# Designed miniproteins, single chains, continued (3): the designs that were tried, part 59

Each design is a single chain, and the fold is of that chain. pLDDT is the mean over its residues in the fold that is shown.

## One batch from the design tools (miniprotein)

Design m10031
Fold by ESMFold2-Fast:
Structure m10031 (fold): chain A 80 residues (1-80)
Amino acid sequence: SMLLALVRALTYSSEIYVSVKIILNSKDPEKIKEARQQMETALQQLKDLAAQYPDNEILQRNLAESQKLVDETLKKVPKL
């Protein structure tokens, strides 16, 4: 279902945002490591979902925005 796919995309995007916030604001190396793994897992889930709906502009845009956020986060913390 396209509607369920959009709800799942929102969930993965939210997990990416929460993980990015932890990475940028936490001073606990274990929490940062766990947030990095969660961020990468959620981004991969979003990529897999977007690949199933290549013509869905909302899903493709959501993936592009999430990828940009992840890339900018990794530039700030390159050895994460």
Scores: mean pLDDT 86

Design m10032
Fold by ESMFold2-Fast:
Structure m10032 (fold): chain A 65 residues (1-65)
Amino acid sequence: SSMRQKRLEELRRELKQVDEQIEELDKEIEENRDDERKVAILESAKGILLAAKSFLEEEIKRLEA
């Protein structure tokens, strides 16, 4: 249905945004590699984004079924 297609487009846009945020965090982690405390904080933030990505991917899969 068109309503389902619009929801899928929204979720795919959110997934793309999360992927871009993860890429930016990976760059910050590499730039701050010598700062163990900052790396730990950034890795924790990345963990939250990876969890969000997993939920978005599961939601997309359910709607595509």
Scores: mean pLDDT 89

Design m10033
Fold by ESMFold2-Fast:
Structure m10033 (fold): chain A 89 residues (1-89)
Amino acid sequence: SSIVEEMAEVFGRELGLNEEQKEELARLLANLLETGRVHTYRTSLTPVEFAEALLTMAGLEGDAEALAEAIRNRDVERVRELLREARKR
């Protein structure tokens, strides 16, 4: 999905992800938007748990609930705004 790729590029730019990390994130985002959860053979994450995991991986504190809602709504601009706000600390 072009929206999934655009969203992964926003995360990549704002969080400093490499190409491999962006490709994996695009896969996880596609899974989340298709199924409502991120599924692996080890775990199943809600949208909020996934957003919390992304923020924690980047060493950021932010509004995981708002980020999860923006992801579910495919609101790429809102995702960008929330990540930039988290980075201002």
Scores: mean pLDDT 83

Design m10034
Fold by ESMFold2-Fast:
Structure m10034 (fold): chain A 104 residues (1-104)
Amino acid sequence: STEDRFNAITEEQLRAAVRAFAERHGASPEVTEKLVYYGLKLFEALKNKESVNSFRYLEEFVMYLNVVYGLEEKPFAPYESLIEILKLTTDPVLRTVLEYLLGR
């Protein structure tokens, strides 16, 4: 299941996947560090079942993902943005996190 795959992901695997994603898409060092920071905070909040922190860090993470994909001029909508980002994402670790966030 997606939950089983998500539960198997380590913080180091997620950090590496987010950095590789940012590098592949030509993100600035500042945007890369923000993606890693909010990605890890989101991941920690999800593992700990912290709904308020999960929502807060999801919004920040998706905002920086939108910057990487050049979508920052559109209003960010976390769940809609996640669907579009998932279509463009090839990394299995990041895809698993996005699918988990979408309840897939």
Scores: mean pLDDT 79

Design m10035
Fold by ESMFold2-Fast:
Structure m10035 (fold): chain A 65 residues (1-65)
Amino acid sequence: KKAYDAALAGKAGQASTEGAREMLEGNKEAFISGLQGAIDAMKRGNYEAASGAFAAAVGAHLGAK
């Protein structure tokens, strides 16, 4: 896996197209939307709903592992 990881860290990244940028923007939009929901829940004093929304937003941004 070392050669594969080196390719991913360098040369394979150069082969990625502008489509990857659009996917990243899609993930960021989902993250911002979820974060806004968490903020709204906090403003209402619903911290449990805010925690759930925040966790979902982080998961969407990180590509959900």
Scores: mean pLDDT 60

Design m10036
Fold by ESMFold2-Fast:
Structure m10036 (fold): chain A 80 residues (1-80)
Amino acid sequence: KVEEAKKLFDEVIETVKTGSLEQAREKADEYARKLVEMGGLGSAVAGLIRKVVEAGERPEQLDKAIEEAKKQFDLLAENA
């Protein structure tokens, strides 16, 4: 469960960094639905994904948002 959420999270992060914001938003929307079905951990991860995608509109904020989201994911995974 945690590993599945991590894969979805990492794929959105990679798409934001290497693809377009439109592609990242599409993946975030699709994966948010799948993550919510995983329960509380998934819902929290979906929120982190949304924050990263929103930060992608300002490149100078994107790296910081990604680092913060990764730290928050690690905290969520430790408590799952």
Scores: mean pLDDT 78

Design m10037
Fold by ESMFold2-Fast:
Structure m10037 (fold): chain A 81 residues (1-81)
Amino acid sequence: AGSFEVEEVETEDPLALARERLAALGATPTAESEEEDEEERLRAATVVGVGPDGSRVAVGVVVDVETGRGRLIVLRLPASL
């Protein structure tokens, strides 16, 4: 099964932070998405990549648009997902 890790973060650019974290894990990016939810006042970014061992890794960052504070989530995905 997959596993996940959660970190508290503060950033003005959740996509840039997600990219940096994925690169720090040695993964090559394969897909990116960025969303802003004005109703919830959240900015979200997700980068998906392949690690050096061929496993899939997803890094998500969700922050409040006013404070830049939020969470960074690293999800390690099983090959069958």
Scores: mean pLDDT 76

Design m10038
Fold by ESMFold2-Fast:
Structure m10038 (fold): chain A 79 residues (1-79)
Amino acid sequence: AAQEHAERITKAVGTLLKAGAEEAVDYALKALQSAREGNVDEARKYRDKAIELAKKAGVPDEVIEDLRSALDYAIEQAA
């Protein structure tokens, strides 16, 4: 389960980088770090910003949903 979500985030990050969405990647990593630190509210804010930036970069909805699901899983495990 955790490995599957880590693989999804890795694939999503790769697609984001190819699309030039470097800021979306930065916020996704900040969301994961905040979740690991137990800062659930901050992790949710960074998640929302990562999704917003990925959409602006024209990333496919399927990849955005994979990113959101992986980040949501990490946040839920920290809650």
Scores: mean pLDDT 79

Design m10039
Fold by ESMFold2-Fast:
Structure m10039 (fold): chain A 59 residues (1-59)
Amino acid sequence: SSERLKALREEMHDLSRKISQIRAEIEKTTDPKKRQELLKKEQQLVDQVNQLSFQISDL
């Protein structure tokens, strides 16, 4: 449905904003431990975007 597609796209947009914020933090972070934590969070958000992308493709 168009409503479901809109909701999924909005969720992807929100995740994209979060990814951009984390990437900005990574660029400002020199501490190796904090950098590793941020990279892991980035990967988790990217994985979520990929899952939503597959759901949209199947609609």
Scores: mean pLDDT 85

Design m10040
Fold by ESMFold2-Fast:
Structure m10040 (fold): chain A 58 residues (1-58)
Amino acid sequence: SNAEKEKLRAELRELMLTELGWSEEQADDFLAGKTVEQLKNWIEALRRRVERRRAAAA
């Protein structure tokens, strides 16, 4: 649904801004044209990457 896609897009955008330090322009360009499945896969990959970095830093 459009609501699901918007929620996933917002979640991935937040991760890109807060965890990767990307600009809003860079994040919006990257998010353009992404499907629901692509958004889910990127969110999962980035969350796993962030958790690995936090584990390594602890």
Scores: mean pLDDT 81

Design m10041
Fold by ESMFold2-Fast:
Structure m10041 (fold): chain A 86 residues (1-86)
Amino acid sequence: SKEELEKELAELGAEIRAIMRRWPSMDAAERQKALETLEEIAKRMERLLKELGNDEILKKVEQAEKEKGLSAPQRALLMMTLYELK
Protein backbone atom coordinates (compact mmCIF):
# COMPACT_ATOMS: atom_id res chain seq x y z
CA SER A 1 0.00 0.00 0.00
CA LYS A 2 1.01 3.68 -0.29
CA GLU A 3 1.23 3.92 3.51
CA GLU A 4 3.59 0.91 3.65
CA LEU A 5 5.84 2.41 0.93
CA GLU A 6 5.95 5.79 2.74
CA LYS A 7 6.76 4.02 6.05
CA GLU A 8 9.65 2.12 4.41
CA LEU A 9 11.03 5.39 2.92
CA ALA A 10 10.88 7.01 6.38
CA GLU A 11 12.71 4.00 7.91
CA LEU A 12 15.42 4.18 5.20
CA GLY A 13 15.84 7.92 5.90
CA ALA A 14 16.30 7.12 9.60
CA GLU A 15 18.97 4.51 8.68
CA ILE A 16 20.88 7.11 6.60
CA ARG A 17 20.80 9.60 9.51
CA ALA A 18 21.99 6.91 11.96
CA ILE A 19 24.95 6.11 9.66
CA MET A 20 25.79 9.84 9.29
CA ARG A 21 25.76 10.32 13.09
CA ARG A 22 28.14 7.35 13.59
CA TRP A 23 30.41 8.13 10.58
CA PRO A 24 33.00 10.37 12.40
CA SER A 25 33.67 7.62 15.02
CA MET A 26 33.84 4.73 12.51
CA ASP A 27 37.04 2.88 11.60
CA ALA A 28 37.87 1.93 7.97
CA ALA A 29 36.07 -1.44 8.15
CA GLU A 30 32.92 0.09 9.69
CA ARG A 31 32.91 2.82 7.00
CA GLN A 32 33.23 0.22 4.22
CA LYS A 33 30.22 -1.67 5.68
CA ALA A 34 28.27 1.62 5.96
CA LEU A 35 28.98 2.43 2.28
CA GLU A 36 27.69 -1.04 1.28
CA THR A 37 24.54 -0.42 3.36
CA LEU A 38 24.04 2.98 1.68
CA GLU A 39 24.29 1.31 -1.77
CA GLU A 40 21.46 -1.07 -0.81
CA ILE A 41 19.45 1.84 0.64
CA ALA A 42 19.87 3.79 -2.64
CA LYS A 43 18.51 0.83 -4.68
CA ARG A 44 15.54 0.39 -2.31
CA MET A 45 14.70 4.12 -2.25
CA GLU A 46 14.75 4.34 -6.08
CA ARG A 47 12.34 1.37 -6.29
CA LEU A 48 9.99 2.84 -3.65
CA LEU A 49 9.97 6.30 -5.28
CA LYS A 50 9.10 4.70 -8.65
CA GLU A 51 6.21 2.78 -7.04
CA LEU A 52 4.94 6.00 -5.40
CA GLY A 53 5.07 7.80 -8.79
CA ASN A 54 7.53 10.39 -7.45
CA ASP A 55 9.05 11.05 -10.89
CA GLU A 56 10.20 14.61 -9.98
CA ILE A 57 12.71 13.31 -7.40
CA LEU A 58 13.95 10.55 -9.73
CA LYS A 59 14.46 13.07 -12.59
CA LYS A 60 16.43 15.43 -10.31
CA VAL A 61 18.67 12.54 -9.15
CA GLU A 62 19.22 11.37 -12.76
CA GLN A 63 20.10 14.94 -13.84
CA ALA A 64 22.65 15.34 -10.99
CA GLU A 65 24.19 11.94 -11.84
CA LYS A 66 24.56 12.89 -15.54
CA GLU A 67 26.05 16.34 -14.77
CA LYS A 68 28.37 15.55 -11.83
CA GLY A 69 28.41 11.80 -11.36
CA LEU A 70 27.04 10.42 -8.10
CA SER A 71 28.13 7.44 -6.01
CA ALA A 72 25.32 5.25 -4.63
CA PRO A 73 25.75 6.78 -1.12
CA GLN A 74 25.44 10.28 -2.63
CA ARG A 75 22.28 9.19 -4.52
CA ALA A 76 20.77 7.86 -1.25
CA LEU A 77 21.47 11.16 0.56
CA LEU A 78 20.02 13.22 -2.31
CA MET A 79 16.86 11.08 -2.54
CA MET A 80 16.35 11.32 1.24
CA THR A 81 16.81 15.12 1.21
CA LEU A 82 14.45 15.69 -1.76
CA TYR A 83 11.78 13.35 -0.33
CA GLU A 84 11.86 14.95 3.16
CA LEU A 85 11.49 18.48 1.72
CA LYS A 86 7.88 17.47 0.86
Scores: mean pLDDT 84

Design m10042
Fold by ESMFold2-Fast:
Structure m10042 (fold): chain A 79 residues (1-79)
Amino acid sequence: SKRKDEVLAEASKLSLQILNEEFTPEIIEKAKELGVEITDEMIEEYKKMPENKKVALATGISLRIIGSALQKVLEEERK
């Protein structure tokens, strides 16, 4: 469905942006819409992290976005 394709496309774009360590207000809001909350505390902690830990956190957030988007798609297909 168009909705399914749009949700998965948006999740894929967000995942790439998070992997690029982009924490803009727009990216944060879109992640929240897909069920992943990125708090101000997480962003402040992220800024203080060494580079390898930053990449690990960004990867974890990216995977949560994909997982949440897949769950929303599965629930939508059941309706």
Scores: mean pLDDT 76

Design m10043
Fold by ESMFold2-Fast:
Structure m10043 (fold): chain A 68 residues (1-68)
Amino acid sequence: MSKREQVYEKVKEIIEETLKREGPTPEAFQKAANKALDYALSVPGISDREAQEIVSLAVQDVVDELKK
């Protein structure tokens, strides 16, 4: 499993956990995305651009799942 894929799974989990705790509100989504980005940026060997891309993809995936 690639480093990028591992970070993506963790980022998605952070987003889902934050929304579960705080509810699926716009504020909770922003908080979740910021928390997930902070995590991705702290991972050694992940560039700033890669972190942004991973978080964006995870957010889109979670939003798509909620839209059904």
Scores: mean pLDDT 79

Design m10044
Fold by ESMFold2-Fast:
Structure m10044 (fold): chain A 77 residues (1-77)
Amino acid sequence: GPQRAKDIVSIMSKEEQAAAALTLGSQGLLSEEEVKKAEKLSKKLPTMVRLMVRDVVDSLSEEEKRALKEELLKALK
């Protein structure tokens, strides 16, 4: 639910939040402007950490992905 998305974002670094946002963007859930902003921060992460973040996001339900999007947009602004 929404609390799970909040908890996930609260334990993530800014770079991990950006990697999660980039993963959602690749699925068409973010605008081009939001994707560009996330791309620069995500590149600071090691490749293995980016892959782990992607796997976490890919495991989420559609409702959890939507809640994660809302929390990430608030955190990255």
Scores: mean pLDDT 79

Design m10045
Fold by ESMFold2-Fast:
Structure m10045 (fold): chain A 70 residues (1-70)
Amino acid sequence: SMEEKERKMLLARLSKLTDDELRSIAKFLESQGITEIANKALEALDKGDREKAIEYLAEGMLELSKRLTS
């Protein structure tokens, strides 16, 4: 599906970023009102769970996209 392809692309792009860049994206998402997912991503990064953090950030970016296009 289109959503599955978009999620896969986001995961691939986020996987190329540093932990500091991932934290910056999480803080940006929090500033846009996507606080729960952003906080889960930051918690995952603090635990060294980079894979889980990237999954949360992809979800947050998709939610932001949905809010901006609705």
Scores: mean pLDDT 85

Design m10046
Fold by ESMFold2-Fast:
Structure m10046 (fold): chain A 69 residues (1-69)
Amino acid sequence: SKEDKLRELAEEMLKREPDNEAVRSLVEGALEAIDNGNLKAALTALRAASKLLDPEFSEEVLKRLDEIE
């Protein structure tokens, strides 16, 4: 499902950047949005978080988000 793919991506982002408080805050917001069925808000939050990642991982995350959307 879209929810499962978004959760897996969110968890992967946290594993790559465990000490980045800005990424954690945005990803936690995305997970809360998924729990509430607000996939649009989740996608927006994960796109924002992707901009704070290293360029190669950011590109991968954005491609995966586009496939889910």
Scores: mean pLDDT 82

Design m10047
Fold by ESMFold2-Fast:
Structure m10047 (fold): chain A 87 residues (1-87)
Amino acid sequence: SLEELIEELKELLERAREAGLISEEQMKRTIETLEKLKEEPEITALRYIMANARSLARDAEAAGDEETKEEAERLFRRAYEQLEKLL
């Protein structure tokens, strides 16, 4: 569900911050945007989740963080599959 994907991205953002991949400020801003996207069409939220998951996967790969990369890639695929059902 969209709610599950939002929660997974929030968890991934917290792990990325702890790993030093993103700042606490960037994490908070992204989470605030996710909360606002709950009032927007689902397709808008899914696109945002996909963009952030892709960005996190690239940052994790550059840092050698295989676990965070795999989680981000999995989240991207699940969001993409959900988006395809709406198109």
Scores: mean pLDDT 88

Design m10048
Fold by ESMFold2-Fast:
Structure m10048 (fold): chain A 76 residues (1-76)
Amino acid sequence: EEERREVLVRALAAQRALAEHPELAAEFVERAEAALRAAEAAGDWRAAADTAVETVEELLGREEVERAREEARAAL
């Protein structure tokens, strides 16, 4: 379950980051809608979720992503 645990860590880190940085919300929503449309066309909701998490990570930047993941890992 190592891969599953890391997926949860990334998802939790992304959710917490959006709560801490509401200024990122508009860009995140726009990209999340694009991912949702792609998932609907392909029937691949996991890929849509992965894309949403990656979008939050891109908006945060590398150093903040590493911090957020460490905090999420401690919370799980």
Scores: mean pLDDT 70

Design m10049
Fold by ESMFold2-Fast:
Structure m10049 (fold): chain A 97 residues (1-97)
Amino acid sequence: MEYLITIRVDLSEAQADALLAALQARAKELLEIYPGIESIEVTRDPEDPQVFLARVTVKESISDENAEKLALTIAEELARVAEELGVPVLSVEVEKL
């Protein structure tokens, strides 16, 4: 099961590389914490510099209900990273692919 997390932020370009690196570091940590997650790929949207995307793959052995809960938990944890860096989070959306 695959989910797309869309994080819209209010950031300056000077913060962009630091935020991306912090989100990617947190994604690696979350893979160790949540064994039901197969992968988390964090990228900056090439079409919208205020948007960061996380593609979350949940293992097929996890139920749909628990997979949605995991995707929401990953979204909350990634949004927290932006907040900890002082970057305002404007919206967080989770979509099943």
Scores: mean pLDDT 87

Design m10050
Fold by ESMFold2-Fast:
Structure m10050 (fold): chain A 90 residues (1-90)
Amino acid sequence: MEEDRRLLEEPEVRRAMLGVLAREIRKVKEAVKKDKIEIDGITPETSDEELLEKIAEILDVPVSLIREALALSEEEVEEGVALAREILAA
């Protein structure tokens, strides 16, 4: 946990993780709305805020981090994902 927090304090790692997190959360939100994925206690009628709180609980991260990720522009998400691929390939 503490090591993960330290990695998130590195600007490039934080940008990469936020981009990936934003992309995955957007995919989950779309899948839930289309009834393609069932998450325990979540329905297509569940509010975005309640869904984000549930995702934060499952990932054991603060809801503030989830909100920060979703505040990224599409360009920032793509840049973060590209950076994550570069870091993982290195």
Scores: mean pLDDT 71

Design m10051
Fold by ESMFold2-Fast:
Structure m10051 (fold): chain A 75 residues (1-75)
Amino acid sequence: AEEQRRRDLLEGSIRSAENELDYLVKKGLITPEQEKELRELIDKARASLEAGDFDTAEEYLKQARKIIEEALKKK
């Protein structure tokens, strides 16, 4: 039950990060370097989730969120 809940939450967080990345790119709020780093973090989070490593997936998502927040603050 808890593991499935964590999976569902992480899946949702990954989808949200993907949508936010698309938004930042379309609005010109992110550099190509930040886009590359953010895509790599999202990919690593997804790979960790597929491996059942929820803690590692959460850590990569935290790093991705920091980049998203910094991109929004620079606007």
Scores: mean pLDDT 83

Design m10052
Fold by ESMFold2-Fast:
Structure m10052 (fold): chain A 99 residues (1-99)
Amino acid sequence: MPAPKPLSEEEKKRARELIDKLLEEQVRIALTGDTTASEEALKVGKELEELLEKHNMTEEQLLEELGLTKESLVEKAIELLRRRGADELAEELERRAAA
């Protein structure tokens, strides 16, 4: 297996920013029901994919490098939904994550 290459602190900061933007897009989709990806979301997704390819990392390995899990990202999405008053959507996401 190809070995993952460590990210610089600048790349880690940028990766966290990209992940946060993608998470905000998922929250927008959940709130509006509009599944059409924005041009910004597509650009952010491409930049994240290029970062993964550069460092020979999977998505899971990148999250581990950043000290994040898929579960922690779901929890953050739930908090964002609750903050915006979408409690029913937040509880649905929480139930799906727990199953």
Scores: mean pLDDT 75

Design m10053
Fold by ESMFold2-Fast:
Structure m10053 (fold): chain A 65 residues (1-65)
Amino acid sequence: MLSKEELIERLKELADKGDMDKVKKAVEFIKSKVPEYKDASGFEIVEAIEKLSEEEQKELEKILA
């Protein structure tokens, strides 16, 4: 399973490649699991990833695959 740091790096990699469909899906998932970040963007999404449980991290890894 990917660590939180690896999930952040994978999300950055997808954004750099311009895979915006996966980026949007990942951001929507993160916001659904961390409601206080529902209006978050940029660096705030990174903070939201740090708040994910291990099970939520596994789900995010599947989205970013």
Scores: mean pLDDT 77

Design m10054
Fold by ESMFold2-Fast:
Structure m10054 (fold): chain A 94 residues (1-94)
Amino acid sequence: DLFDKLIENVKKLLDEVGKRSGLTEQVAEIKKLLDKAREAVKNGDYETAIKYLEEALTKVSELSEQVRDNFDVEIDLAVIEIALAVALTTLKNK
């Protein structure tokens, strides 16, 4: 329940990043990885979920490098990175 809510909140922040930055294709790729991670968690496959979340976090970091002079997008990306890091730490403790 909480993991599903966290992923949905991260996806909403990613949608705002896409709208403000125009990086909609990169956002769509990250959202797909998050959906795969969510499916893996529902199936009890925490190893696969961790892999997809690590891939998503790498792509979020790549988006941060592409952002120029957009403070709101930079803050949204930083919040996403923190949320995904928390999710990874929680899953690794299972």
Scores: mean pLDDT 84

Design m10055
Fold by ESMFold2-Fast:
Structure m10055 (fold): chain A 72 residues (1-72)
Amino acid sequence: SLFERIAEALRRLGYSDEEIAEFLAVIAPASEEQKRAIARALEELVRATEAGDVEAALAAAGRIQALVAETL
């Protein structure tokens, strides 16, 4: 599911189970398309962070911020 993809990406980024639950609650009203975009952006952030690619990580983080703001 999209929630499992998002939770797994956040877990790989070092977020706690409590922080993951809070994030999932915030995005719960979002469309499936918005949740899919958030999942992709988080997966890009995981990849960039694990590779030490600071530029790509900052770009992905900015995309996540914009996508989450759209759900509020």
Scores: mean pLDDT 86

Design m10056
Fold by ESMFold2-Fast:
Structure m10056 (fold): chain A 99 residues (1-99)
Amino acid sequence: SATEELLKMTAEELREKAKEYEKEAEENLEKAAELAKMPEEIKKLKEASKTDLKEFAKIVNELFKNTKNEEAKEYLKKAVYNYGLAFTYEILAKQREKE
C-alpha cells in the first residue's frame, strides 16, 4: 500500500519524491497559465509555494474564482494536488531526519 511504501522510505527518497511532485505541479501550472492567460498570477503562486503557504492558499482561491476556462481549471487542480503531495513528502522527510 502507499502507506507501507511511505514508512519504508528514507529522508532522501522522500525528498526526491517531493521534487518529482513539485516538477509535476509546475508543469501543470504552466499549462494552466497558457490556457487561462494569467502568467503573473501563476508566477506569484509558484513563488509562494516556496516561501509562504498562507499566501499560496490565498492565490489558489483567487485563481479558481477568476479562471473561467474549464481546461485551465483542471490543470490548476492537478498543479495544486501535486504541490500538496510535494509539501507532504518534504514534511515527512524533515520529520524522518529528526528521528
Scores: mean pLDDT 81

Design m10057
Fold by ESMFold2-Fast:
Structure m10057 (fold): chain A 56 residues (1-56)
Amino acid sequence: SAAEEARQRRLARQIVEHLRRQGWLTPETRDQVLALLLSFGVSEEVAREALDEALA
């Protein structure tokens, strides 16, 4: 649903921003962070979107 998708996008952005602020999100660790987001039930599309935005 649109509400569930919006919730996943918000969760993914919060996790990604937290990791970025801690210095744990780099191009080298991108795949590890992607795997972490997937383990929380975030879809691959939403997870990749959040990572691409944070690493832009």
Scores: mean pLDDT 83

Design m10058
Fold by ESMFold2-Fast:
Structure m10058 (fold): chain A 67 residues (1-67)
Amino acid sequence: SLEEIRKRAVEEYEKLTGKKPSDEDIDRAIEKAKEFAERLQKAGVTLTDDELVAIAVSEIIEIEKKK
């Protein structure tokens, strides 16, 4: 579920950085990860939950770096 992906991504980000991202940045990162997954699914590629978590963490990092 998206709720589990969000929870796991936040936990991994906190573990790696010692920082908690804002809810706004988390929401944006999850939305970007979902959009990417939907584009891949249209091309016949389905991502696993672990792959979605990794993409979401990467998106949180990029959003936080741009601030």
Scores: mean pLDDT 82

Design m10059
Fold by ESMFold2-Fast:
Structure m10059 (fold): chain A 64 residues (1-64)
Amino acid sequence: SRLSRQRDAVQSMINLAIQNGLITPTQGQSMLHYVMDHRNSVLWDNFNDMMDYLNYQRIRQRQA
């Protein structure tokens, strides 16, 4: 379902942040729960932008 894909995308971004040592697994679980509850809010957009930034930094580090 569409909801399942959105959850998996958010989980992947959170896993990336955990793998980069930017948040703990406990913080990641709390963020996943919060984002899924508030995915249509401005706070959800800000969270998504932050995750995109972290992903960009990871890609950049691999190219350096």
Scores: mean pLDDT 64

Design m10060
Fold by ESMFold2-Fast:
Structure m10060 (fold): chain A 67 residues (1-67)
Amino acid sequence: LSPEAEAAVREFIEAAREMATADKAGDPQKVSEAFRRYREAADRLAKALGLEPGDIVGVTEVVGAYL
């Protein structure tokens, strides 16, 4: 992977972990903040991989539908 893609993957994983932690805590404000970061990380990951943002939006939309 390119250095940019590796950084984007790390950000995405961290955002996903924060979202899972916030969900377990049951704090709606923390969940909203974590979800925002998760979506931003997914967008950066898509760009780093040479994909359209929409290619990873499906993951964030599924998570958003769960919330």
Scores: mean pLDDT 68

Design m10061
Fold by ESMFold2-Fast:
Structure m10061 (fold): chain A 65 residues (1-65)
Amino acid sequence: SVAEKAEEKVSEFAEKNPEIGVELKELIDKGDLEGIEKLVEKYLGDELSPEEKEALLETIKKLIG
């Protein structure tokens, strides 16, 4: 699925860039949707397709509540 593909890319990126993975985790824990969106745009904007970005943000919104 598109969401699964996006999660795979994010997981791989976080493994290679643990400092950014920690920042993303902190934003999720705070429920900062705007911060998460900006982080994804800044670091993964060129790596993710528009569909993958949408699917990822939907998944994160579900994780936040």
Scores: mean pLDDT 76

Design m10062
Fold by ESMFold2-Fast:
Structure m10062 (fold): chain A 91 residues (1-91)
Amino acid sequence: KEEVEKAIELAEEAKKLAEEGKLEEAEKKLEEAIRYLRRAAEASGDPALRLEVEIAEGLALLSIGVGKVIGDEEWGLLKAAEILLETAKSL
């Protein structure tokens, strides 16, 4: 519960930072959100939730990478934040 709530807070903060153009700070907050989601999944003991978080992490990191390649880093960070927020809601 606490880990999921913290992940939501961090992902929402990352979204705001990305919208403000604070891209490096946004990426750090997303990395923290991923760590909290992984902890929540591990604490659940449910392999399906762990897999869901691993997929979300991969998609979020891919979105960040694609944003950098296409020259729209804000888009990549915002997409990653949305993925992590939807995943947190399912936990």
Scores: mean pLDDT 86

Design m10063
Fold by ESMFold2-Fast:
Structure m10063 (fold): chain A 75 residues (1-75)
Amino acid sequence: MTIPRGATVPAFLVDTSGKTLDEVDAKILGPDVRGGESVEVELYKDGKPIARAKGIVDRDSPSVIVYEQQITEKL
């Protein structure tokens, strides 16, 4: 599965232990990506941009996992 640049997919914001803190949306800012790859994303909650981060694309679904420490910029 390949997720194209500019696509918006579900994202899971997780803490250092892997516990889900929030479910948000992620817009892919980097190149087209495959499962397991790292990519720059812009995170959205309720349609509003909240942060930029590096996420890891899930291997089994079109979604992104973002650890809270990988947030690069708060919007």
Scores: mean pLDDT 81

Design m10064
Fold by ESMFold2-Fast:
Structure m10064 (fold): chain A 69 residues (1-69)
Amino acid sequence: MEEIDKAVKEAYEKALEKVKAGEDPVRAFSREMVEMLKKIGGLSREEAEHTTKLSREAQKELLETAKKL
């Protein structure tokens, strides 16, 4: 779980920098999440459910941040 938490946070931070540079927040976050998941490899069902929940929360926060830019 800690590896997933770190991966989602890293994807969020990288996506945020791209959003500040003018990229679409959904596209930026999706690309960074794909790259992070490739590094982790296969996920268990529990890890996949945790990843889905965290990524939805991170995407929502990124969209709200983008509105302020």
Scores: mean pLDDT 79

Design m10065
Fold by ESMFold2-Fast:
Structure m10065 (fold): chain A 68 residues (1-68)
Amino acid sequence: MIEIEEEKLDEKTKKITLTVKDEDIDKIQLEIINYLEELEKNGYEIKEAKAEKLSDNELKVTIIAEKK
């Protein structure tokens, strides 16, 4: 399961909070990697990415992305 929250900071910059939950850590990592790759493919530059462990099967990733 993946939950996505987006907050617009300005016309080009947004804050994205991803909460990824799965029993398989490899699936959690893959979901995060795929999301970051799609952001870059859509013309966003990743300015900051921070990961926080919420539980053994849940990660929260906070991303600051800026449109080129």
Scores: mean pLDDT 82

Design m10066
Fold by ESMFold2-Fast:
Structure m10066 (fold): chain A 92 residues (1-92)
Amino acid sequence: SELEEAKKKFEEIAKKTREDLEGAIEYIESLEAPEELKEETLAKLRAILEELEKLAKEPITSVEEAEEKMERLKKLVGEAQAIIAEFFEKLK
């Protein structure tokens, strides 16, 4: 049961993270900003989305693997947040 609970928790958080990241990409695409800055920012965010999709496709065979994937997911979220923050700082 612990393994199934760990898998479900990872899948739910990964799905929400994907949806949040896709929403952030769409929002930035809609903004009036220098084209080069938008293209650079969107390329970086799309690269993170690709890494998230790869992570989500990897099988989870133990609770330890689920925990390791959760830590990797948290790092990807942090990277995406940093990229988004840098984008808005450069707009000042």
Scores: mean pLDDT 87

